# Designs tried in a protein design run: designed miniproteins, single chains. Part 27

Each design is a single chain, and the fold is of that chain. pLDDT is the mean over its residues in the fold that is shown.

## One batch from the design tools (miniprotein)

Design m925
Fold by ESMFold2-Fast:
Structure m925 (fold): chain A 118 residues (1-118)
Amino acid sequence: SPPTAEELVALAREYLRQAQEYLDKGIEALKKGDFDKAVSYLSEAIRHARTALLYAQQAAQAGADPQTVRDLLQQLAELLQRLIEEAEKLPKSNPLAQVNLEAARELLQEVQRQLAQL
């Protein structure tokens, strides 16, 4: 059977929670000067945030409550804004740090575009 709106919302929430955990680990690594770990954790945060966005989109298409979808997208936007702020602290000489920053900015634009359509 195709997943229900409620199941898709639950998946979006789970991946958003995982994205937040990886962001917190990335911030901790940044504070310790562990730039390689910070870049790795921020990459994982972006990957999980992207999956959370996909499930939020699918939940909306499956008839999830628009306010629930809006709340999920707003939490994703807040997470991505914080991730961008932290990623900007990474050395500009790190190529993967730049890739993460660009990916996070593109994902934030997509989240903001979807919020504008609700």
Scores: mean pLDDT 91

Design m926
Fold by ESMFold2-Fast:
Structure m926 (fold): chain A 77 residues (1-77)
Amino acid sequence: TPFEELIKKIEELEQFIDEHEEEIKKGNPKVMEEFTKKIKELDESFEKYIPELSEKEKEEIREKVGKLQEKLKKILP
């Protein structure tokens, strides 16, 4: 479903961040390129799938994205 697809992409991005935290902090160009690509893919999926979600599913996505954004604020250079 659209909801499951979005959850999977958010979790994949979170896993990438956790695995590459030190390299992201250092601004490693290769890692930042992969990171930017994953962000773009997630943004495209949001634009495609968000209109298909229920209000409860949208709220759950918003909470997961909020937590991910908080994590990123602490590690981005």
Scores: mean pLDDT 80

Design m927
Fold by ESMFold2-Fast:
Formats: sequence, structure tokens, C-alpha cells
Structure m927 (fold): chain A 87 residues (1-87)
Amino acid sequence: KSVRELLEEAALLLYTTMLEYNITDPALLAAFERLVATLKDPSASVEEVLAAAREVLALMERILGDNPRAQRRLAQVRALLAEAEAL
């Protein structure tokens, strides 16, 4: 898979997790909007997209706490971001 495809998969998992757990935290929504804007920007670097995705992930990990199902989804996001960074 391309780095872009991995980052798009990570963003989709973050989005579906937000919807599933009804997360409406304004800071998380703002961070996610920045991630989407960065993904849509053809001039954005991989490093910029990774930074935006990590910000959303960190906020979501804080909000969801110890929910095992949510933590499994977030572990998948972490794996996708690690794979993208390694390429």
C-alpha cells in the first residue's frame, strides 16, 4: 500500500470511531477537521498528515479512556501510522 492509502485508512478509522462513540468534543472535532484539510491538500507533506493524525489519535485516546473495543480500533490506527512512517 502507498503511504497516502495508509493515512486515508487511519483517518477513516478515526472518523468511524468518533461516530460509533458519539464523540462531539470541540477540540477533537477541530483536530479532525485539520487532519481532513491536510489530507485534501495536494501540497501537504506526509510528515504534516502524520502530525495531524497523531494529534487526533492522542485526543481520542484521552477521551475514550479504558474502553477495550475503542482501544482496539485506536491500536489499528497506531499500526497504520507506524507503517506509513516506516515507508
Scores: mean pLDDT 83

Design m928
Fold by ESMFold2-Fast:
Structure m928 (fold): chain A 67 residues (1-67)
Amino acid sequence: MSKEELELEVAEGVALLTGAVMATVFRKEGDEERAEEVLRRMEKAIKEAKSAEEILKAAKEILREAL
């Protein structure tokens, strides 16, 4: 695996874990719609991003907007 491929996979994992944690918090607060929205946005960011940096930037923006 190249360094770039590893960095991309790590960034995807971080974004997915961040989304899962946020979704769990929102679900425990009774906000299923917000939980699903955060997960949907994270998945879209991963699919559309071309680099690890883009994934991480998008994940941070989604987290900031969700809070």
Scores: mean pLDDT 80

Design m929
Fold by ESMFold2-Fast:
Structure m929 (fold): chain A 69 residues (1-69)
Amino acid sequence: SEIAKWREALINNEVTEELLIEAIESDNEAVRNAALTTVLIKSGRGELFPELYKMSKEEQVEWLKKELG
């Protein structure tokens, strides 16, 4: 399960840039939302969540790459 893989990495503090991108490109909306929420909480930018939630999957991926780079 993609969500199980994501949760295991989060628990073990093994969340990589590559795993975050994989998660945001997932067909599972819960996995994508978990990836966005994780980045926003860690960056202290929770106010961006409503805007990011309205973006397309492709726009979310590009935003995430920019934030991690």
Scores: mean pLDDT 72

Design m930
Fold by ESMFold2-Fast:
Structure m930 (fold): chain A 74 residues (1-74)
Amino acid sequence: SEIDELEAELNRLLRELYDPRASEAERRAAKDRAIAVAREILELDPSLTPEQKERRLANFEAMLDEILAAVAAA
């Protein structure tokens, strides 16, 4: 299904974010793509309101920012 393919791509991008061999530019690109994929996944969920979709996306972006900050500090 489309959602299964998007979830697989999201999981691949999250692994790229944690890859110690990845450059800072590659990690930023992976974050941007992960946000775009997460938005598409949320848009396919008919059970969520627009407000719930936007809140979940904002929480996901905040989580990715924390991951990038932690990787940069390591």
Scores: mean pLDDT 84

Design m931
Fold by ESMFold2-Fast:
Structure m931 (fold): chain A 90 residues (1-90)
Amino acid sequence: MEAEIEEVRRAIEEEAARLGLEAVRLGDNTLELRDAATGEQVAVVVISVDPETGKVVVTIHDAHTGEVVRAETIEEALAALRAIVAAARA
């Protein structure tokens, strides 16, 4: 369980770094993503486990729009993060 959360967290941190973001760990399951150049908050990522399915779920809060995206796969989470960053920098 924790190994799956760490894998998801690592994937998000690696993608954030590629996008020029700093990942700040606020807790065991919460990351604040800030633009490395400006220090502005871009998103807050919460990684949790669905108690019914046992699957890792990623909730991404878009700091620019206030939109909340729920992703059930790493691919969905990374796609949502890329979209949020693109919109924030437009």
Scores: mean pLDDT 81

Design m932
Fold by ESMFold2-Fast:
Structure m932 (fold): chain A 76 residues (1-76)
Amino acid sequence: HMEEKLRKEFEDGLKGAEEYIRKLAQEAIDSKVAELKARGKTDEEIQAEVDKLREQENKAIEAYRKGFEEAYKKKL
């Protein structure tokens, strides 16, 4: 059935996008942690920045998911 095919294409596309966003976010976090350590920041200050970057990562994934769902619904 066409609905199952479209749903699988939706799920596969979403997984690929989430993996890519998470990879870029991890690289950004690793870079920021190294920068903050080099600047002599405390573990608490470093953790606070990591938490902010993780929140931005989750928001980016959610925004992409919503946009993809809206585009998918337009095809229905």
Scores: mean pLDDT 79

Design m933
Fold by ESMFold2-Fast:
Structure m933 (fold): chain A 99 residues (1-99)
Amino acid sequence: SKLDQDIELGVLQIDLAVQLTVNRNTSPQKLREQQRALGLDESIAQLQQQRDRLQQNIKKLEELNKKEPSQEIKDMIQQAQQLLQQTQQEIDELRQEKA
């Protein structure tokens, strides 16, 4: 239903807003300190979970946009894709350090 779609969009908006706020407020130095405290394997595992969540959220946003296209959904997809690319780069860098 339209109401169910609006609820799903709202949940995705909140999740993306939280992720963007954390990303914006976490300096590269603070991120490295957090990763060092957790260890490389645990940091990679957490980033992989975040990547998988972002991929699932992008697919849901694309389905919502296909049913009812909007600029807001397109902007959210773009922001989520940018976070996904950044998360993948962080995974690749940590894997390179482990190698």
Scores: mean pLDDT 84

Design m934
Fold by ESMFold2-Fast:
Formats: sequence, structure tokens, C-alpha cells
Structure m934 (fold): chain A 82 residues (1-82)
Amino acid sequence: SLEELREEERRKLLEVLEEALKEGLITEEQYELLKKLVEEGASASEVIKLAKELGLDKRIVKRFIEVETEVGVRLLKEVVLS
């Protein structure tokens, strides 16, 4: 369902943020900003846009794009086939 895919997107985006923070690829301030955006219902595309605007490491941006590709394609299929 659309709701299940949105929750999967949120979980995967939060996992990327947690791992990036643990690896030191993102500051605690950047982590809190992006986490708030994700918790407020932002899509992977919106998170990617903010990450680029904040000048985040390309490795983190690529991980967000992977979430967009994995979940976003399935979200598009769900909407088109509904």
C-alpha cells in the first residue's frame, strides 16, 4: 500500500541518517535538521534537495538517491496502478 511504502521510505531515510552520523559524515546539527524533515513527512527527493543545499558529502547524497530509487519507483508504480 501507499502508506506502507511511505513508512518504508521514512525508515530507510532515518537509517541513512543514523549511519551517516555514526560514520562522522554529517554533523549533529545537519542530522537533526534532516531527521525533523523526514519525521514531518518529507520524501526522499525533498531530503536529497536539502542535503545538496547543505553541501553534504556525496556519499550521503548517493545513499538518499538509492532510497529514492528503491522506494520511489515502487511508490510511482503504486500510484499509477491504483
Scores: mean pLDDT 82

Design m935
Fold by ESMFold2-Fast:
Structure m935 (fold): chain A 63 residues (1-63)
Amino acid sequence: SDRDYLLSTTNIGVGVLNGLSDEERTALATLVRTLQEAGIDTSGASSPQEIIDLARQHFTSLR
């Protein structure tokens, strides 16, 4: 499941993940997979925002 994947690949607490909708968990899991495929370590991320910040740093212009 997306929750189990997120629990194994991030440091996001189970309570935070349970607070997300199924759609939000799927979107976050997709983002984590993309980061992992790019060689980016997501295991230190403790919130959904930290995953978004990693994605912005890597995949979007920071100019």
Scores: mean pLDDT 80

Design m936
Fold by ESMFold2-Fast:
Structure m936 (fold): chain A 79 residues (1-79)
Amino acid sequence: SREEKIKRAKEQLESAKRMRDADVAAGKITREEAIERIAQQAVFVANMYDLSIEEVKEILKELGLEEAIPYFEELWKKM
């Protein structure tokens, strides 16, 4: 169902957030690089679960990843 796809997408983006937060905390990447990587993951997840740009933007907002939205929108236009 669509609800199950949204749930799976949210779980994957929550996992990506935790991994990128850990990388920043460890000094492996900058916060800006983490945001860009999350935006790339959001495009991948949108395509995997056949979600609209609006559905993925809502998930990013719910996860406190609003900073990734401009990068996600730019990548979406190019792909």
Scores: mean pLDDT 86

Design m937
Fold by ESMFold2-Fast:
Structure m937 (fold): chain A 94 residues (1-94)
Amino acid sequence: ADQAAAEAIVRAFVDAYKEGLKEAGIKVSDETAERMARLLEANVRAQGLTVDEVREIFKKAAEGIVKLFGEKGKPIQEKMLATVDAAVAAARAA
């Protein structure tokens, strides 16, 4: 049950990441984005991470986007964090 909620949060984060990249005009290949998404999902499943643990990991990952892309990464980080927080709130309300 908790693991299914964590996977749903992973999906929301990945979708926000892809949308943010497109909106920010950042050149990242579809292959790179998809590979990152699959690695995040696989890691969450393999470790049996809780909703709170997934949220903390994704906050750090969102910070990494700013490190990689600088100013162009800030809107992506904000969108990713907002999406994760909304997904966590929805999972806890259900």
Scores: mean pLDDT 72

Design m938
Fold by ESMFold2-Fast:
Structure m938 (fold): chain A 67 residues (1-67)
Amino acid sequence: MEEKRKEALDKAIEAAKNGDADTAVQYIAEALRYTTDEEEKKLLLRAVNAALSGDFETAIKYLEEAK
């Protein structure tokens, strides 16, 4: 399950680097399905909010911290 979580996070980061908020949010949601730690879940939710606001640098930072 860690492998699927990492894959989803990597794809979310790639989408965020491309400025694709919709795709980034979809992969963050997928990563949340495989995330059990509450602090990591909070980082992923912060990444969603950053991506939806167009702050892709902040979104990428939170996604990297959640790895």
Scores: mean pLDDT 82

Design m939
Fold by ESMFold2-Fast:
Structure m939 (fold): chain A 90 residues (1-90)
Amino acid sequence: SEEEEMEEQLKDFKKELEEALELTKKKAEEMKKQGVPKEEIIKYIDELEEEVKDKAQKFIDYYKGTKVAKEAEKLLKETLKKFEEIKKEV
């Protein structure tokens, strides 16, 4: 059904956000161990955050007016808070 397909797409969206956060954390930790300046690590995280925002916004816009868009907006907001936490650990 359309509802089941939308719910599956939302699960995939959530997984992509979680994978982006995990990749960002691992790369930031690797850069820190390699002696990359804090400013450069933060710029890298900011660039990934913008890419995630852009991709997420396209998904939200596609499902505009549905419950999926509302849940995706909530997931994006939570993901952006986690990006801020990663930046604080740098």
Scores: mean pLDDT 87

Design m940
Fold by ESMFold2-Fast:
Structure m940 (fold): chain A 79 residues (1-79)
Amino acid sequence: EELERQAREASRKAVEAYNKGDWKEAHEYFEKASQYYEEAARLARERGDEVMSRIFERGAQLAKDKAEEAKKKYEEALK
């Protein structure tokens, strides 16, 4: 699935940025990953694939949680 692939790629870039201490870039990529997972979940639901829809919804939530972590680190760096 193209959206799942895009979500995974965004997550990979977010983790790379996070490991480099680039909190702002990590936040942006985790947000993109969340958006891709949300769209993938919507499409899975439209196909009647409730199992995949739930998996993608969880992926979106995890990416959103990681985006919040990166955002907090970015905000702390501004102090």
Scores: mean pLDDT 83

Design m941
Fold by ESMFold2-Fast:
Structure m941 (fold): chain A 66 residues (1-66)
Amino acid sequence: MVKQVTQAGVEFAKVAKENPKIIIIDEAQTLGDQGVEIAKGLAENGHTVILTMLPTAAKPFVEAGI
């Protein structure tokens, strides 16, 4: 099931890049391949990124050092 939370998470991450914030992305696995790039970009811009996801979806984030 694709949740509206996926789209809301992407929009929130985009807005948050304008100012340092604590960013929570729920069900980050639903962002697909872009999830890793979004999380990495936010962390590199000084934001604190908290990701919640299925353990089986965490491999790309771990490999990216997140």
Scores: mean pLDDT 61

Design m942
Fold by ESMFold2-Fast:
Structure m942 (fold): chain A 56 residues (1-56)
Amino acid sequence: MSVEEMLRKIAEELGISPRALRALARRRGISTTEFVARAYEALLRGWSPEEALAAA
């Protein structure tokens, strides 16, 4: 799966747009790739979308 496909899927799972995800990553001082990786790991561990979004 491409990075862009992963970004879209993670944004959808978190209930936000890909654009909002990129903006949130910038606000937190991390790369979009790092944000997606953190959120994906949280979701894999069974965290809620809101918890994954807060943790990323």
Scores: mean pLDDT 78

Design m943
Fold by ESMFold2-Fast:
Structure m943 (fold): chain A 72 residues (1-72)
Amino acid sequence: ADELIERAGDALNQGRYDEAAELLKEALVKDPTNRDVAIKAVALSLQAVGDGAPEEALRKINEAIREGDKAA
């Protein structure tokens, strides 16, 4: 799970927002009770907003976080 979060951060830094959203979703679904993974996912979402990510990419990231939370 942590590995997927790190990879999502790398994807965001490279502007690969779709890949970052999928990695975040996978991390949260795989480990939905892991609070640290959830906190890191929220931090990456805030980073994407700060970086000016496209609205569609931000929606996918937010949906991934929400789906992970509901799986717990």
Scores: mean pLDDT 71

Design m944
Fold by ESMFold2-Fast:
Structure m944 (fold): chain A 65 residues (1-65)
Amino acid sequence: AIVPAQCEEASEYAEKLAGEVCAEEKDPNLAFHRVMEALRAKFPQCVPYLEPRLRAYVQQVCSAP
């Protein structure tokens, strides 16, 4: 999916938050849920554009040593 330019800030915010959450939460499914809850609260319009991308990103970040 093409991410709108106004959602670049939302993407950066969610990716930074994913790194922080993955440091605390070892379950990538719970980490993804926390990131998505924050994204829905702050950038609800960007959720459908970023959800599939963030799902893959959180899996990668939380699984990396």
Scores: mean pLDDT 78

Design m945
Fold by ESMFold2-Fast:
Structure m945 (fold): chain A 90 residues (1-90)
Amino acid sequence: MTKEELLAAGKEALERGDGRALVGVGYALYQMGDYETAKEYLEKGLELLGDKADGFDYLQLSRAYAGAGDDKKASEYEKIAQSLGVSIEA
């Protein structure tokens, strides 16, 4: 999938209010190295998921923020992921 296809899928997920699909798009963007866009979609996805977001979802957001150079936000979300029972490396 191209970045353009992922951005189109993210827009459709936003229009549907589909937090899980937004988290999927954000993670795919993170894997492509687009950390800035990944953190935006992951954050919106987690907002839509609310209580349905798990520790791994927060760990993905933490990693996206770290990749974007926001170590403070990365640390904050890593602590949330850890509080939800996720084992965090480093």
Scores: mean pLDDT 80

Design m946
Fold by ESMFold2-Fast:
Structure m946 (fold): chain A 69 residues (1-69)
Amino acid sequence: MSEEEKRKKIEEIRRKTEEELAAADAELDARVAAGEISEAEGERLRALRHTALSIRRIGDEFDVELEIK
């Protein structure tokens, strides 16, 4: 794999993670606004989703790096 391909894959992973973080935050905000969950519960779920997405991003980036080696 070329350095260019690596950069593109990592950029795609980061973009996808940012999009999923924004979507998760918007979904939780909508649930709080609808009264389905409390603000405190929404904050906890946001923290959990951010942690899970960060772990997945790190793993995905690591897989791309291994492909180059």
Scores: mean pLDDT 79

Design m947
Fold by ESMFold2-Fast:
Structure m947 (fold): chain A 81 residues (1-81)
Amino acid sequence: MTSFERAREAAIEAMSRLVPRDVAERAVDAFFETLRTNPTPVASSAAIQALKDGGLSSVQASLAVAEGVRAYLDALWQSAL
């Protein structure tokens, strides 16, 4: 398993505590797909929109994305050890 795969799974796990896992997976996939060609704020907006399209409020979507990004960064930092 790569550091990226571990960090992606950490983001999905963190978000799935707040939203259904399938919706969390779609949001995380939207984030990384957008991040390939766009900066982080645009990628975060795409993830928030994916959650909103899944029926979540703007507040719920923003909180879930914030928790997912935090878990992703923490997993990357620990993988650097």
Scores: mean pLDDT 79

Design m948
Fold by ESMFold2-Fast:
Structure m948 (fold): chain A 102 residues (1-102)
Amino acid sequence: TPNAERIERLVEEMNELRRRVVQETDPARVAELVDEILERMREIASMVSDPSMRRTLLQQIDHLRELHDRYLKTQSVEDRLRFLVEMISMGGEAFAVLLKMK
């Protein structure tokens, strides 16, 4: 059975980290915060019994990492915005679905 309370706590922790990423201008600190978010996403994926949902979460982790790596390489405003928009949108949607599947 899903550990709902632990998933909810991890989602709350990621929402706090996400708010910090949006306000952070130092790329090194952004990288640390992103790693903390991805770590929590991996923990959630490990607790998901549905293989399809687990796959979706792992794909989101990989996609967010790719967008972050692009921003680190280019240092462009456009790549930063693309990364932030996807992180905020896709992360929130996946966790909302997980919370509804109890």
Scores: mean pLDDT 74

Design m949
Fold by ESMFold2-Fast:
Structure m949 (fold): chain A 100 residues (1-100)
Amino acid sequence: SDAEIKARLEAFIARAEEIIAGAEEYLAKVQTLDLSPEQQALLAELQRLVAELRELVARIREAVKNGDLATAERLAQEATRLLVELLRLASELSKGIAAN
């Protein structure tokens, strides 16, 4: 039902916002470190992904508000792909920092 789809999308938005907030906290701490040029490039990519995810989550919320559940589900799939990439790059950055 539309109510079930809406509930799933609202749960997705809440979880995505938690992940983004955690990433923002992590990146703020990493930014204070003496990073290599390669690590600085990864940090910049992560900051860009966080900004893109914030915008995408806002678009999902607006689509849900407008009853455009098809658009919201499509955007949620896109956000899932970006979240996977965010976690992958954050893992790479963390391993690089630990190796220094």
Scores: mean pLDDT 90

Design m950
Fold by ESMFold2-Fast:
Structure m950 (fold): chain A 66 residues (1-66)
Amino acid sequence: SAAGERGAAAGERAAAQGDGAGAATSNYMLKEAGGPPEYGRRAAEAAARAGVERGQHGSLDAAKAA
């Protein structure tokens, strides 16, 4: 609960102030997407899920916005 709230807030702040973490991830996914579009899309979705599972729920919205 309290940890969840902190995780969400930290995720939003990391995306806003870092610009790099989310951008670096999407850049890597775009590089991988040089192959079949479906593969790149699935890889990006898996990465987003991994982030959420680590307790960074707030970062998912930021990742989608980027």
Scores: mean pLDDT 51

Design m951
Fold by ESMFold2-Fast:
Structure m951 (fold): chain A 73 residues (1-73)
Amino acid sequence: MNGVLLMAGTSLAAAGQYDEAIALFEKVKEVSARAAYNIGEVYQQQGQFDLAQRYYQHSLELAPENRRAREAL
């Protein structure tokens, strides 16, 4: 389920397991603006700002009212 994958991915990212976190978020990114946003946050933490911006934009495409993604751009 969406919520379980988001929680697991967030926990992995907090532990520095970025590749595993991205893999979990990738499973739901097309249907979850939060998953796309979380992938952007992981890339930002890795210093890959161009990729982070693209995922934040994807999050906004799924949920235009997503304030967090707008503030990250």
Scores: mean pLDDT 73

Design m952
Fold by ESMFold2-Fast:
Structure m952 (fold): chain A 80 residues (1-80)
Amino acid sequence: EVEELAEELEMPKVIVEEMLALLREQGVSEEEARELIRLYVEEVRARLRAQGLSDAEIRELMEKRAEELEKKRAEEAAKA
């Protein structure tokens, strides 16, 4: 389930859904897509930690990014 993967990775559900959809379009199996997403998220977090960001700061950045994506989608829907 997308919700379970999002909770496991501490990522916003909307971001995980987009990554899974893109990987499925490329013919990647759901199991392989989940593993690729885990590896990507871990790599990004490791990079941010290496730059001196705390886990709390990384979480805040992910939350702000999700809010921006949701706001952009709402604005696009309003324009349509």
Scores: mean pLDDT 75

Design m953
Fold by ESMFold2-Fast:
Structure m953 (fold): chain A 99 residues (1-99)
Amino acid sequence: APLPPAVTITAYLGPVYDEALGETVTGRAVVELDAERRVLRAEAALYTAEGEVVGHLPEDIAEELRRVAEEALAAGLSDAEIQARVGEEAARIAERLRA
């Protein structure tokens, strides 16, 4: 198996009511960094309360969050600062998705 990521950054994209499921699901983004300070994976998806994936958000959202993380890594920011930058971008994306 590949080595686990050195750092996992999680950002909240907001609650969404799914009429087909009859429940509120959570938009969440995950960005995984390796020990060499590179982005291994970026994903944005909709999760149930149990943590089951019920849908994926457009790939452009994951790409935006990857870009923000890569820019922060290139600037030499700490893991906490990268978490904050990714969280801020996720909040902006959530606002656009509600519009």
Scores: mean pLDDT 79

Design m954
Fold by ESMFold2-Fast:
Structure m954 (fold): chain A 104 residues (1-104)
Amino acid sequence: MLEEYIKGLQDPDPVKRLNALMDYLEHMQGGPFDHSKELELLRNLPEEIKEILAKDPDPLMRAYAALAGVLNPADRAGLERVVDLYRAVGRTDLADALEAVLAA
């Protein structure tokens, strides 16, 4: 099971990689995805998945890695733009959490 999610997270299509992450969070929850638990689920991701997210070319995927506890300091300026994106789509929970990570 984990190996299939890892393959999805390494797909050349960024939409497929995002879908693989969301599918894995749903799997961790054992049912339909509850966005109120997203930060908790991200923090409890397997280290292998966190490392894949942290190396992803998409800044949105690296923002999820930062929320999971893996931040590359060189990414700070790029991830500040993801804070703005989260706010624009009404995900104030993710925006506030990412802003706090970037301030530390």
Scores: mean pLDDT 81

Design m955
Fold by ESMFold2-Fast:
Structure m955 (fold): chain A 87 residues (1-87)
Amino acid sequence: MKKIQEGAKKLKKFYEYLGKREELSEEEKEELEKWLKEVSKNGHEEVKAALEELEKILEPREEELEKLDEDEIIEILIKIYDEIIKK
């Protein structure tokens, strides 16, 4: 659970960022993206799906950005955070 615990801390920061509408540093984004890709290969199906949605946020395309609602992004992050923390 070491990687999940570290990822939960990063997801919590990202969740706080969305709640406050602050921007993550480039270093934090890179670490979070690296962790998301690592966990998505070995995580639970629901966590994988939520991480896949987060990856779309970290690597946005113009049309995909317009389709992703801020509330939906926050909800996805909450689900990921809850899944990791409650586990």
Scores: mean pLDDT 51

Design m956
Fold by ESMFold2-Fast:
Structure m956 (fold): chain A 76 residues (1-76)
Amino acid sequence: SEEEKKKAEEEKKLEEIQKLMAKLVELIDKKGKYGELRDKLANTKDVNELIEIFKELGMEEEDAERLANLAYESSK
């Protein structure tokens, strides 16, 4: 059913977000800039700004774009 498809899509997005967030957390831990990142993320209003923040942390552009888009869609 359409509801089952939507649930599967949401679960897939959550799994991918969790995997990408794990990479992000490792990068934050390595750089020791957790507080600064948190403040920047709290002030982002656009997916493009999220991508730039993730790239600044050392995420690959492809991973940064995926995480930012998934997180932005999930936050709406």
Scores: mean pLDDT 72

Design m957
Fold by ESMFold2-Fast:
Structure m957 (fold): chain A 67 residues (1-67)
Amino acid sequence: GTPEQMKKRREEKTRALSEKYGLSEEETKKAIEVAVNPTSEKLDSLSEKAANVAGEAVRIVIMSGSI
């Protein structure tokens, strides 16, 4: 897709995850960052909901390649 379509998909996925798990968009973005570069300390600091988002975010990062 075009860069604009990829950006829109990333924003839509972030919003969908925040709505699905009841997290803020900022917290959802943090969970995505942890999924890309996980450390034990960061994983341990995540709430259960944020950890679930991080798990889904790995798939999003792999599929989009440009998060």
Scores: mean pLDDT 64

Design m958
Fold by ESMFold2-Fast:
Structure m958 (fold): chain A 59 residues (1-59)
Amino acid sequence: SMEIKEGTVVKIEGDYVLIKDENGNIYKAIYSPTVKVGDKVLFKKSPKYDAYFIVKILK
């Protein structure tokens, strides 16, 4: 998907993070080394893989 989503990192689990959106949906994304629990992030799904990744850390 080319759609960019916004959410808050609620948990870090190894090579992945869990991101919660404003509607309470939880997404699993690939970990970024600078991300922390509580960070607001922009994320999207890879067009080739069934995985989300962080595009930008907002806070």
Scores: mean pLDDT 83

Design m959
Fold by ESMFold2-Fast:
Structure m959 (fold): chain A 56 residues (1-56)
Amino acid sequence: PSEEEVRRAARAAGLSPTQVSAARSLVDGGLLSQREAARLLGVPPSSVSKGLRVLE
């Protein structure tokens, strides 16, 4: 996704753009589930799910 799309997803999810980008890399890379990425980033799993859904 573009940097603009990441910023929109972050705003919608209540996350920083860096947190959305990190969650996407970890989840789409098959390294972590959405729940595991949320735990690592210290954010709610629902916020990660919302951010990734807004990206696609």
Scores: mean pLDDT 80

Design m960
Fold by ESMFold2-Fast:
Structure m960 (fold): chain A 95 residues (1-95)
Amino acid sequence: SLLEQLQQLLEQMKNAKTLEEFVNIAEKFIEVAREYARTLEGMEATILLAKVIAIGSTVWLLKTVKLSPEQQKKEIQDVLVVAEDMLSRLQKIEG
């Protein structure tokens, strides 16, 4: 399922050893989350898409701007927080 794919991708993001690995997994997470959003209606679709935009903006920043290691760590942590919140909400919708 799309939810199972998002769960696996989130765990891979948490275990990423390099910025490049994290970005590559996060981009896959965004694509799967957008596909999941197409199965939702109304406010839940809007909330999911807003979170996808937030993650995408931070991933773009990580790809395009030369951040310090401390700034990279903060932005990675911010992405993980949003992704975990997104996944928690989707689990409640399905369960």
Scores: mean pLDDT 87

